# Designed miniproteins, single chains, part 17

Each design is a single chain, and the fold is of that chain. pLDDT is the mean over its residues in the fold that is shown.

## One batch from the design tools (miniprotein)

Design m566
Fold by ESMFold2-Fast:
Structure m566 (fold): chain A 69 residues (1-69)
Amino acid sequence: EKDEKKESIEITLKKIEEYIKDKVSESKLKEILEQVKKLIEEALSLSKERRPSDEVDKIMAEIVEIIES
C-alpha cells in the first residue's frame, strides 16, 4: 500500500545524516548524502525484479561502512 522503497530510502538517509552530521563539514555531508542516495536507489532498483534481500542488504552495508570509515 505505501511505497516501501521510498520509506526505506528516507529512513536510511535520516539515520546516516544524524550519524555523520556532527563528524563532517556541511559540504562533505551533502556529498556523502548524494552518493548514498544514488546507491540506495540502485539497490531498490535491483529489488524490483526479484527482491533479493541479500543484494540490497550488502549494498546498504557498504554504504554504512563508507560513511563510518
Scores: mean pLDDT 64

Design m567
Fold by ESMFold2-Fast:
Structure m567 (fold): chain A 94 residues (1-94)
Amino acid sequence: MSVELLLEAARLADRAADLAKQGDGDKAYELLTRAGKLARDALIKAGMPDMAKMVYDDLQTVADLAKKGDPSAADLARGLARGIRDVAKMLEEL
């Protein structure tokens, strides 16, 4: 069940990257904050509380950058989406 939440978090992060690139930092912030909560909850359920904290903190940092209109936010959100998918793949192999 953790895998489905991680894949949803990754989809939200990808959508946030598109919105940040379009200059919609407020909506990107909302989606990245939601992605962080989903990823955290999934990783806690998977028994990975340290990774849950790291992923949540990273997504929240990128959310804050997107809200400020930082041009790096889109690429960072895209990178986090890839990282979350990699973690989901690792959990599927367990």
Scores: mean pLDDT 87

Design m568
Fold by ESMFold2-Fast:
Structure m568 (fold): chain A 81 residues (1-81)
Amino acid sequence: MSDLEVFRKLLAYVREVGKEKFLEEASKILSEEELKKLETMLEFAEGMLDTASEEEVAETLAAIASPEVKEVVRKVVEYLE
């Protein structure tokens, strides 16, 4: 999967189940430090979604996210299938 496809799947899942349920599932496979990075990224995504489409937010995150954040997101998306 490309980084863009990973962030598209992430945002779609968060939309379907909500942020709290998503973070609860992610906490089963992530360390506390990884989970905090994911939470911070999702807070930025929520702010962007007020003025941008889900696709534009996914493209922005794929472009600007650190390698560490990209690894955390890929790990969660692969776990959720």
Scores: mean pLDDT 83

Design m569
Fold by ESMFold2-Fast:
Structure m569 (fold): chain A 72 residues (1-72)
Amino acid sequence: SELQAFLEELQAEMEERRAAGASEEELARWAGVRLAELAARLLGRPDLAERAAELSDEERERLMLEARRSLL
């Protein structure tokens, strides 16, 4: 599945960043941005996916919730 493939890739990238010295807080923020990018793409909003790192935590959470609703 697309979601499973994404999560496996995300986990592998997080492990590489952790090995490079990233903190758990930095990893959580990075993962949040990556999940918001996926959510925006699933919602047909490539403009928001491109700007995911610039969005607030609240805006990223909203995108993830909307994508979850559309998948269920």
Scores: mean pLDDT 80

Design m570
Fold by ESMFold2-Fast:
Structure m570 (fold): chain A 98 residues (1-98)
Amino acid sequence: LEEEARKRAEEAFDRIEPVLREQAKSLGLSDEEIDEILERARKHAVEGAVRLAKRYVEQGMDPERAVELASALAVTAANLIAVAEMDIRSGKLPDIRA
């Protein structure tokens, strides 16, 4: 379960990483900033997928379905967070720190 969720999330993130990197470069972010954002997003996607898959199985969901749904949701969330961080760092969105 956990290993399957981790692998699925890593594979899914590998597919979107080149697109995110290209978007970040177009926004004028440095290679260092891009690497930091993508490394953090990958970690959140993988850890999120594992946590969600375990929760779904505990709630009675089939393990294969739990891994598929958890991985899709976690990777989608990580993608959205990465895009938001890129927009904040590039000045397109205000820094929401209060």
Scores: mean pLDDT 82

Design m571
Fold by ESMFold2-Fast:
Structure m571 (fold): chain A 76 residues (1-76)
Amino acid sequence: MIEEILEKVRELLEEYGFSEEDKEIFLKLLKEDLEERLATSPNPLDKEEIIEIIKVIIERLKEAKEKTGVKIEDTL
């Protein structure tokens, strides 16, 4: 379950143009959050609902990066 969510999120991050480093950090934090939720919640995860929530978060992160006005892009 967690691995399936992480794989779909990786695809979304790639689609939205996140760097490999940003993808690794995001996926690591997401994995930790999902593992904590599974350990503390008595109910199983709704995979589809979680993916939709994460998609919204990714879109907001993309917008936030654009609004900060400072992008450091390495063109190597």
Scores: mean pLDDT 69

Design m572
Fold by ESMFold2-Fast:
Structure m572 (fold): chain A 86 residues (1-86)
Amino acid sequence: MESYVLETEDAAAAVDELIARLGAEAKRTVFGDPSKATRVALTIEDDELTAAVFDKEGNLVMTVTLRGVSREEALKAAEELGFKKL
């Protein structure tokens, strides 16, 4: 398991770019307003990636799960998009 984080003014756009690069089926669950999101935390496992998306106050606003993504592809996409390893 690898953990990464991105701090950005548009976390929803960063998640959409990650989904587009990986080309995998995305399961989204929305808890709040993703347009206010400023942080994405990634958890990368062998064939699954989970993105937890937070607003500037630290509230969870959305989760996205991608299945069928290799660990290597997920790590490369995260690093290319500017995510930092925790």
Scores: mean pLDDT 83

Design m573
Fold by ESMFold2-Fast:
Structure m573 (fold): chain A 80 residues (1-80)
Amino acid sequence: SEELKKLEEIARKIQEYIDDKSLSYEEITKKFLELAKELDPELAKEIEEKLKANPSWSPLEKLLEAIKLFQERAAELYAK
């Protein structure tokens, strides 16, 4: 239940960042990564390493990959 609560908090905050029209894709990704470092450090590490391995990706592509990794993490937790 603790893992699920952290996942729900991440999902809620990502949606808030996406809905904030003043934030760039880079700023959304940074806020998401900071939150993930606090609530799910394994997810944060996976995102950070994937983005560092792909420096040529656009800000949008980086954000979409971060969201994809979060969705994969969510699927794993819901499967348990």
Scores: mean pLDDT 79

Design m574
Fold by ESMFold2-Fast:
Structure m574 (fold): chain A 107 residues (1-107)
Amino acid sequence: GIQRLVDTVIGDIRALRDRLSALVPSLADELDRAADQAISLVRQAGQAAEQGDVDKAVELLSQAFGIVADAARTAYTALGDDAAAEKARAELEEAGRRVQEQVRKLV
């Protein structure tokens, strides 16, 4: 159900935060703030989905994945790899679209 999807997405965000913070320790605080904001939006999206508000849930998920994609892009850019930064952003935006479609199917 919606709660399992929310828990999975939050786990994935935390795992990415931990990995990127290890690679770019100077950005650890920024990555923590971005992860916390994204997790808050994912939790709000789950609540909206449970109330049957699919449009609100999708909007909140779009915002959450945008924050995560921008944070990942910033981290890889700091490592000097602009190609990896753009690839990570594109892959995370695509992951966000897939999660949004799963929400539409579950509600």
Scores: mean pLDDT 89

Design m575
Fold by ESMFold2-Fast:
Structure m575 (fold): chain A 89 residues (1-89)
Amino acid sequence: SSAERQRTINMARLLAVEGTLTLAERLLPRLPEDVAKRVSELMEEARKKIKEAKELIKNDAPVSEIQKVVDEATEIALETERLVLEALA
């Protein structure tokens, strides 16, 4: 069904966010302490959004609500990646 496809896509997007956070966590020891602190805070925020999105998916919440939280998690993951890459440049 269309809802099943959208659920699968949103779960795949969350998996991509989790992958980005895993890579950031592995690079934390290589970052300056100020950057590592900010990255850790962003990772914590992204993890909360991932949990929220998974609960919305489990409860068959409206697609718009799920996409909003998945988009928020994605934006935090992208910001985390930018900070990590900039610090390592």
Scores: mean pLDDT 88

Design m576
Fold by ESMFold2-Fast:
Structure m576 (fold): chain A 88 residues (1-88)
Amino acid sequence: SSGSLTEEQKKQVIEKFLEYLRKEGVPEELIEKIEKLLKIGEEEGKLSLGYQMAAALYAEHKGLLSELEPEQQEEVKRLIEEAEKLLE
């Protein structure tokens, strides 16, 4: 399929995403956790899961969990717990 990213392009996408979070005023300690999760995801071939865990941490930081349906809140909490275990 046209549009497959190279390994270098995947790294650039991660870097741009982290820059976006900095512009949004996300704390550096949270950005460091997100960066670690995305790099682990890239290395293990689980980048989509890495992004899901990063999004879950971001949603918690922004207080967005209360805006989600109960089923989505439980999924986000599960992703946060998985991320915390992976960061240990």
Scores: mean pLDDT 78

Design m577
Fold by ESMFold2-Fast:
Structure m577 (fold): chain A 110 residues (1-110)
Amino acid sequence: GKATELAEQASKEKDPQKALELLKQAIDEAKATGDEQGFLAVIKAAVKLKDPQASLEALEYLLEQIESTPETPDSIYEALVKASLKLPDSLVLQGVGLALRAIGLLLDRR
């Protein structure tokens, strides 16, 4: 789908800011279409970005977008938690914080 194509483009983009913009577009498209595979492609692409700050911003944006979507599968939250914990040591507190927020939202929706 379009979200997966945008995420793949982001993973090949050399400019971290342009890569982040492509990932945000992919997230918006996945949310609009209910594209679970698109969300997973975004998460996979985000952790491959050369700039760890852009990776963090993409994952934070994704969490904000899925938080407003009650139908989001548990698999997306699980993938986001795993990705957040893969952030480098320089962002470990932010990564742990993002993972805890995702876990809390997943538990609260039950």
Scores: mean pLDDT 85

Design m578
Fold by ESMFold2-Fast:
Formats: C-alpha cells, structure tokens, sequence
Structure m578 (fold): chain A 60 residues (1-60)
C-alpha cells in the first residue's frame, strides 16, 4: 500500500542522510511524498525512528 512504499522510501532517505548524501536524501524524501500524504509521511518518520532506535530528522 501507499504507507508501505512511503516507509521504504523514507528508509532510503534516512540512510542517505546518515551517509551525508544530501541530494540522495532529498530525492528519496520526494519519492516518499509521492506515496503518501503529508500526514502519512510523518507517520512513516515515526516508524523509522522506532525501527532505527534513534531520532531522525528528515529536514535539513
């Protein structure tokens, strides 16, 4: 579903941010947005923080 695709794209964005690849992170975040509403993207972020066991900021 849309939330699953948003979660996968968000994981990609988080990984890129951790690797200091800003361009890749921006592209992955845009893809996540295409699969969910703004509210859905926020829910995906919360799920990613839980899975990674640490806070993650998708904004630069």
Amino acid sequence: GKIEQAEEASLDAISAIEKKDTDAAINAAKEAGKHATAAGAEDAKSGLEEKLGKPVDLSS
Scores: mean pLDDT 64

Design m579
Fold by ESMFold2-Fast:
Structure m579 (fold): chain A 70 residues (1-70)
Amino acid sequence: MDDLRLQYAQDMARDYINNDNRYRSTMSLPDFIQQSTRDFMNYVVDFSNTFNISYGDARDLLVQQINSLR
């Protein structure tokens, strides 16, 4: 359901932003980009598998929630 998907995407986006902020303060820019990209891809895969939606749909929903928190 949209309500559960939205809550899950919001929780994932919040975790991603918190980790992203930690990486930005402790890593070089190349290491940060690599780690941030890896984390994002893992969240997209987990979200897609959890709700049986396409990777594209999972990515778009997660990006929307991340952008709302930045």
Scores: mean pLDDT 79

Design m580
Fold by ESMFold2-Fast:
Structure m580 (fold): chain A 78 residues (1-78)
Amino acid sequence: GSYEEGRGMGERVAVSLKNIEELNGSDEVYEEAVKNAVEEIKKLSEEGQEGAREALEELLPELSGKAKEGVEKVLEEL
């Protein structure tokens, strides 16, 4: 359902940000990834957005550095 679709999107966003961090991506790459994540999540239904938010919140303790900062920025916009 919409909620599970949102959870999957949140999980993909966290993976994407972790991959950028592992590759030592620039601040511009992180900013673009965060912007794109927010735009895509906001296209989902309210239930889908809730799923994405919950997945990102659950993954946040496993993140560090710029990946954690990026997830926090996405959550601030939801």
Scores: mean pLDDT 86

Design m581
Fold by ESMFold2-Fast:
Structure m581 (fold): chain A 61 residues (1-61)
Amino acid sequence: ATEDAAKNLMKDKVAYLVKSEEQAKELHKKGVKSVIIVEDEKSIERAKKALEGLGIEVKVL
């Protein structure tokens, strides 16, 4: 993801990182809009660091 793409996520102020499409669907059913599907731990760590650097709260499931 580019820094510009990450900046757009600041509008939600919270991002949920999930490893599967099933987890994303369950969160969407609960009304959660800011869900990112990330398949591996390295991608989760990179996304978390980038988002937290922009002041976005990151929750990894």
Scores: mean pLDDT 70

Design m582
Fold by ESMFold2-Fast:
Structure m582 (fold): chain A 59 residues (1-59)
Amino acid sequence: SVKEKLIEKVKKLIEEGKSVDEALSEAIASMSSEELSSLSGEDIGEIMIEAYKFEEEYK
């Protein structure tokens, strides 16, 4: 799914040393407007939560 694709991109960017905010910005910028329009506000919220949880695991 588009949501899973975005989460995977964000996680990879965090693994490369980017902050959650930078990872989200770059991952979103790499997606098409069509893909982004398929995501609900709830989906974005879930992605944010998963991104922050993933960053915490890399302490």
Scores: mean pLDDT 79

Design m583
Fold by ESMFold2-Fast:
Parts: structure tokens; C-alpha cells; sequence
Structure m583 (fold): chain A 74 residues (1-74)
């Protein structure tokens, strides 16, 4: 499979983040589209970490869920 473009990678990160938030009953992550793609991705990842902490998930549990969701959307 060819490597993802920066835009495709961001779209995948957003979809995974949205599904992760939904599984936890939390709102969709907020994205500031005026920022760079790298800043948008970083902000999404920071929100995912905050969601995991709020849900009482360990880093390992968070990574396991994110990897499962990623496999489902790829």
C-alpha cells in the first residue's frame, strides 16, 4: 500500500480520534483549520490523550484501542 499523504494522514487521524471519542461517550475532537496540518494533528493527539486520561485508560489500553480503530478504517 502506498504511503499516505499529509492530508490523508490527518484525515485518518481525525476519523480514528472521532471513533475513539464516540466509544468513550465523549464529544468529537475540536480542530482549528486555520493552523498547519502538523498543528491540527498535534491538537487531535493531545485531545485523545486527555480523553484516555478522563476515561481512566492506561497508555497501553489507549494504543490498543487506537490501533484497533485504525485497522477498521484502513
Amino acid sequence: RPPLSDEERLALVEEVARRFAAELGLPDPVVDRSKSLDEQERAILEQLLAYARRAGLSEAEMFARVNRIRAEVE
Scores: mean pLDDT 79

Design m584
Fold by ESMFold2-Fast:
Structure m584 (fold): chain A 83 residues (1-83)
Amino acid sequence: MKLPSEEEGKFVEEVSLEALRRIDERMAAAGIPDTPETAVLRVSGILLTTARILDAVMEGKSKEEIKAIADEIVDDTVARLVA
């Protein structure tokens, strides 16, 4: 497995933290309660986001494509929380 560069690692961190913030904002806006069950789904969504972003960076995808992938995972995570 290739290691990301320091710049790539910083970008992954920034996008992952932004995804976390966005999930939190959408949970609050949708009135989703902070319970152990929703916490597990939220954590799973963040871990999946980070893994997918790392994979995309290593594949050489653009920053715009990587942000789009993060947005899709955020949307999927929130959809599971409201189901």
Scores: mean pLDDT 76

Design m585
Fold by ESMFold2-Fast:
Structure m585 (fold): chain A 69 residues (1-69)
Amino acid sequence: DLEEQVKKAEELIPKIAEELKENKEEAEKALATEEAAESEMNELREKYPKIEDAEKLLKEMLEKRVEKL
């Protein structure tokens, strides 16, 4: 009983470790993608200052709505 469970656990442990490694790599990739998106947005803001104005307007509208609540 216990011996069979220990054998199964020994086989499962390396598989779980591999899965955890893969999940970590995926999370790191997602973070890198977010950083790349931020850089792209900054480039767009420089090229099109109107986008900065649009963001300001959206923030003002949201703040006004929260104040009314």
Scores: mean pLDDT 65

Design m586
Fold by ESMFold2-Fast:
Structure m586 (fold): chain A 72 residues (1-72)
Amino acid sequence: MKATLEFASGTRYVATVLSDSVAEFVSPADGAVGTGVFESGKVVVGARVIVSYTDPETGQTAIVEATVVGVE
């Protein structure tokens, strides 16, 4: 199953859902690998996701919020 995540910047990424609570993605802009945790444990449109990723160039870890806008 795949989920489309929208970030506050308006950027969208397609994440692979690994379980009821976890998805992973690779940023097409920089190749950063991220993981998202579904706050409710449900992968539905409108669900809030807490995403953490490490920038492969800087080694900095960012934690950001995203919303599910599509499910496949």
Scores: mean pLDDT 72

Design m587
Fold by ESMFold2-Fast:
Structure m587 (fold): chain A 80 residues (1-80)
Amino acid sequence: SVEELLEEAAAALRELDALLREAAAQGRPIPPELLLEAADLAAEVQRAAERLRATGSEEDAAALRAALARLRELIARLRA
């Protein structure tokens, strides 16, 4: 559902934020290119979620799913 997808997006964004804060707290360097990719994907997921809330359209749901999949892959790389 739209609600479940939006909840998944919010959870992934919170997980990314927590990982970045934890890395900073531990003094663990993250490559600048990966930080830029994280910022870009987070912004894309946020914009896609906002559009989906406004429209409820399948096109916007598909866009959010695609952005969310890329964000989850980046989160996995940050955990490695």
Scores: mean pLDDT 88

Design m588
Fold by ESMFold2-Fast:
Structure m588 (fold): chain A 70 residues (1-70)
Amino acid sequence: SMEKIEAAAEYVKNYLVEKLGLSEATALAAQKEFLENPEESLKNLRKWLTKEYGEEAAEEIVEAAKKLLE
């Protein structure tokens, strides 16, 4: 549902700003991409987070976002 996609996108945006210290512009761009293609954006987010923050941290964030999509 669109409501679940919006909730997951909002969670990702807030996490990138509040927990990872990324700019609001970067986080908003990530939110927009997630709204347009949740599946692809989730895969890309996982790859990027694994590279920058490690696999364990990436898995935690991705699983939380994935549960919001259910």
Scores: mean pLDDT 82

Design m589
Fold by ESMFold2-Fast:
Structure m589 (fold): chain A 55 residues (1-55)
Amino acid sequence: SARQEALNEIEQLMLKAAQAYREGRVAEGRRLIAEAVKLMEEHGIKQAVLDLSKM
């Protein structure tokens, strides 16, 4: 489904953001989180970003 595909995209973006933060690339991490938030808003998903951003 389109929603499941969006969830997979959000997960990948959040994993990349977590890696960027671990590497000290804070600006890149924030950009990736912003992309994930945009996908969440487009698909009505409200919780995934907060949990993954803590990784």
Scores: mean pLDDT 74

Design m590
Fold by ESMFold2-Fast:
Structure m590 (fold): chain A 76 residues (1-76)
Amino acid sequence: GSSKKPSENLLKAERALLALGFRHGVYDLSNLSDEQLAALARAAGLSPAALRRAIENVINGEDPEEEVVRRLVAAT
């Protein structure tokens, strides 16, 4: 893969996801049950599909949607 520096938005999303997970007793975002995903999505005001996409984006080094990042930050 191409060596790219992580964007500031990507780093914000990663930190917000980790903080949201920690607040809800979830420490491994790459190994979420459907129940855990639904609970975190509700806390962030997101659909489970939108949260899963954001997690996949962060794992792949891709920027999530700015609106999703804002909601994740607000939920932490």
Scores: mean pLDDT 79

Design m591
Fold by ESMFold2-Fast:
Structure m591 (fold): chain A 107 residues (1-107)
Amino acid sequence: SDAEKALEYFDKAIKKLEEVAAGNKEKLEEALEYLEKAIRYLIHALFGIKITEGESVELSPEKIEELEKKLSKLDKLFKELAENLDDPEKSIELVKEMKKEVEKLLE
């Protein structure tokens, strides 16, 4: 599923960040590419939107409000990650926290 792929790409991003923490700075670009893929699959899983024009998303107002609150927390984590990309250990912690929030979104 797209939800499973989103979580898989978060795990791949974390693994590449662990390689960066070990001294391989070249792996940072790969980590960010995996994070981008994780986000794309997350959007598809949450909204049912496909790259080819998308299906209509039928969300109740209550579900929209819940998603906005959870997405706000993810937005804060992405902003913190952008400020801490030079700290691989902090980046690993932030991406792991993002994955936990995504798991809650996909339940």
Scores: mean pLDDT 76

Design m592
Fold by ESMFold2-Fast:
Structure m592 (fold): chain A 65 residues (1-65)
Amino acid sequence: MEELARRVEEEILSLAEKKKAEGYTDDEIVQAIGELSRRHLAEAPPEDREAVLRATVRATNKYLS
């Protein structure tokens, strides 16, 4: 569970950094994060969905800080 959450957080932050380097706005990056997180949640077993959601929120907050 924690390893899955860690990977989700790392993937989101990596995506955000890549898009920021490409000149996308924060709004566009947040939308891309939403798209990625929807895929992670759809693939996660029910018991892991809360951990995936928390990882998504943490990564988004770190990026926007």
Scores: mean pLDDT 80

Design m593
Fold by ESMFold2-Fast:
Structure m593 (fold): chain A 61 residues (1-61)
Amino acid sequence: MAKEIEAIREEVRKEKERIEKEIDEKISEETDESKKAALETAKNIEIIGLEIDERLRIEKL
């Protein structure tokens, strides 16, 4: 169980870093403040989704 939990956490951590990088790059290219705010909101939603998935995957172990 512990090894499986750590593997899931590492996978989710890497996916969070990937999503943050992709969305932060889009934010840096955007000049419209309202669109930047929308991208920041989308990033938060994606990160929360990954945290929920992480918890559910661990609970199934």
Scores: mean pLDDT 82

Design m594
Fold by ESMFold2-Fast:
Structure m594 (fold): chain A 72 residues (1-72)
Amino acid sequence: DELIKKAQEIEENTKKLVELGKKKAEEYRKKGEEDPSNRDTYLRKAELYEQMAKAVRERGKEKVEALLKQAE
């Protein structure tokens, strides 16, 4: 079923993007720890990546659910 395959692809890509976003957020937090003078800038970037990861996860879940409902 093409719709199920498409849903699986979206779910897989969503997981990869969420993981990348969380990894980037953690990297920026570590940079803020290593460079206290720029901590606020790095923490802001980390927060933005976390918010992006959350949005990507929510949108991906919505799309997967819509495709699975359409397949039935």
Scores: mean pLDDT 82

Design m595
Fold by ESMFold2-Fast:
Structure m595 (fold): chain A 55 residues (1-55)
Amino acid sequence: SPPVGRMSEEQKQQLKQLMLDDPRLIDAFRALAERYGDEETRAQVAAIIAEVEAE
């Protein structure tokens, strides 16, 4: 099952690194957050995507 609730800083860094290594995962993680995430999880995923897009 996808993780629910607050992501740890370690999990956020892992997610960012995955997206940097394979940008195709950005849309997949966005879709997963939209489907399974609460507002906090969606905001965290959106922030990580914004950091990846700034690279």
Scores: mean pLDDT 75

Design m596
Fold by ESMFold2-Fast:
Structure m596 (fold): chain A 87 residues (1-87)
Amino acid sequence: SAAEIQALIEEIVRLGEEALRRVEAGADPEEVAREALRRISELVKQAGDDPRVIEVAKLALGALTALLNGRLDVARQYLERARELAE
């Protein structure tokens, strides 16, 4: 349903935003990104072929990649774009 897809989108964005906050608070980017990637991958599997979930997941994965490269500002930009799509 549309409500189920919207819930998956919101959870993907929330996981990305939580990952950024944890890294900004001094958590290990590799551990944070690995955990977030695992959870996002599970949510994407639940969504099947929904293009909105795929687009939001791509942005969240871009943010996780930026975190792994020490690019917190780039990660924030990806998450801001993902949040806009989730509205």
Scores: mean pLDDT 89

Design m597
Fold by ESMFold2-Fast:
Structure m597 (fold): chain A 56 residues (1-56)
Amino acid sequence: SDARTLAFLERALQNTKDLIAALEARKATASPADLQLLEQLKKTEAFLEEQIAKLK
C-alpha cells in the first residue's frame, strides 16, 4: 500500500498510545467515563495495529 497511508496510520497509532499512557498514569483518579474511554482506546489501538500489519 502507499507509504504515505502507512505513515498516517502509524502516527494515529502513536497518538492513541500516548493517550492510553496518559489515562493509565492517572487511572486511580480517573472518572468512570475515562475508564470507558481507556477500554475503547485499547480496542482502537488493536484495530490500528491490524490495519498497519495488512499494509506491510
Scores: mean pLDDT 85

Design m598
Fold by ESMFold2-Fast:
Structure m598 (fold): chain A 65 residues (1-65)
Amino acid sequence: MLTLEIEVDGKVFKVEITEDSFTVTPPEGASQAQIDAARKKAEEYQRLLLQLKELARQREALLAQ
């Protein structure tokens, strides 16, 4: 799982991405248009998840060991 923050129109969205799905947690007062834009960005990042997953795994190994 990859967690990141995406800014849309000055609002920060928390995004959780897996290889199978993604979840966008909108901030207070986010519009549907802003949520839709954040979801499109999340889809792009989901495609990078496989590469980032391997890098994150190696990073954890280096930091923990």
Scores: mean pLDDT 76

Design m599
Fold by ESMFold2-Fast:
Structure m599 (fold): chain A 104 residues (1-104)
Amino acid sequence: MEKKELEELLKKAEEIMEEEIERIKENPEEYIKELEEALAAEDNPVAQEALRKLIELLKDKEKAAEFVRKYNKYVIEKILKGESLTPEEQARLIKEIAEEVLKK
């Protein structure tokens, strides 16, 4: 019943995540450009720091892939619990995960 709907949503989320990882590995400069444009338009200092960390991550294809997998796993877990992330919580989460991946 409802579990089948959840399985289809999870499958779509996994497909999107794998497609995003593949796209980052093939064309990291395109993602960097989008993040640089977002950074130029961002006034929130926490969000600015998160964007700068993401730009640094995308310079390393393996670290970029690790970040995307870890971040999407947390987002999926929140959705499954019926919880939503505020923009501030999202920026903080991005920063924390990016810092963990960059320290490796």
Scores: mean pLDDT 74

Design m600
Fold by ESMFold2-Fast:
Structure m600 (fold): chain A 79 residues (1-79)
Amino acid sequence: MTLEEIRKELKEFVEHYKEDIAANSNMSEESKEFVKKVAEAAKKILNTNDLEEQKKIIEELEKELEELVKKEAEKKAKE
């Protein structure tokens, strides 16, 4: 149920992410690159269908998000 619904959502996202990037010219380059990385991760998740591999991909994505948040925090701390 939940996994199948998530997989369907990921498939739709992978199919439409290029249009989303093209339509959102107002997005920063960093945001566009991040969306692209999420789409690539989603493709891998859909391709493997292995829970352990999916978990590894998610963990890598979470690490990238933490690095991005950390850089934003450092930028904000610079006053």
Scores: mean pLDDT 69

Design m601
Fold by ESMFold2-Fast:
Structure m601 (fold): chain A 74 residues (1-74)
Amino acid sequence: DISKKLEELAKKAEEAGVTDAANMLRLASIYAKKGDYEKAAQFAEAAARVMRLAGHDDLATEAEKLSQELKEKA
């Protein structure tokens, strides 16, 4: 479920042209599927920072929420 949310957000980031953030969110999804929620949270948080710097505040906020959900699972 969380992995699916990360993958959907990665597609939105890619469509917005923030390819680095999309790749970070895809890595977060892979680590979440493996149960490595700590690494998944780190990649989601990094993606949020990249998206915020790119001016995509809404997408950054979604990534921050997913990072917090992942930290709760770790």
Scores: mean pLDDT 88

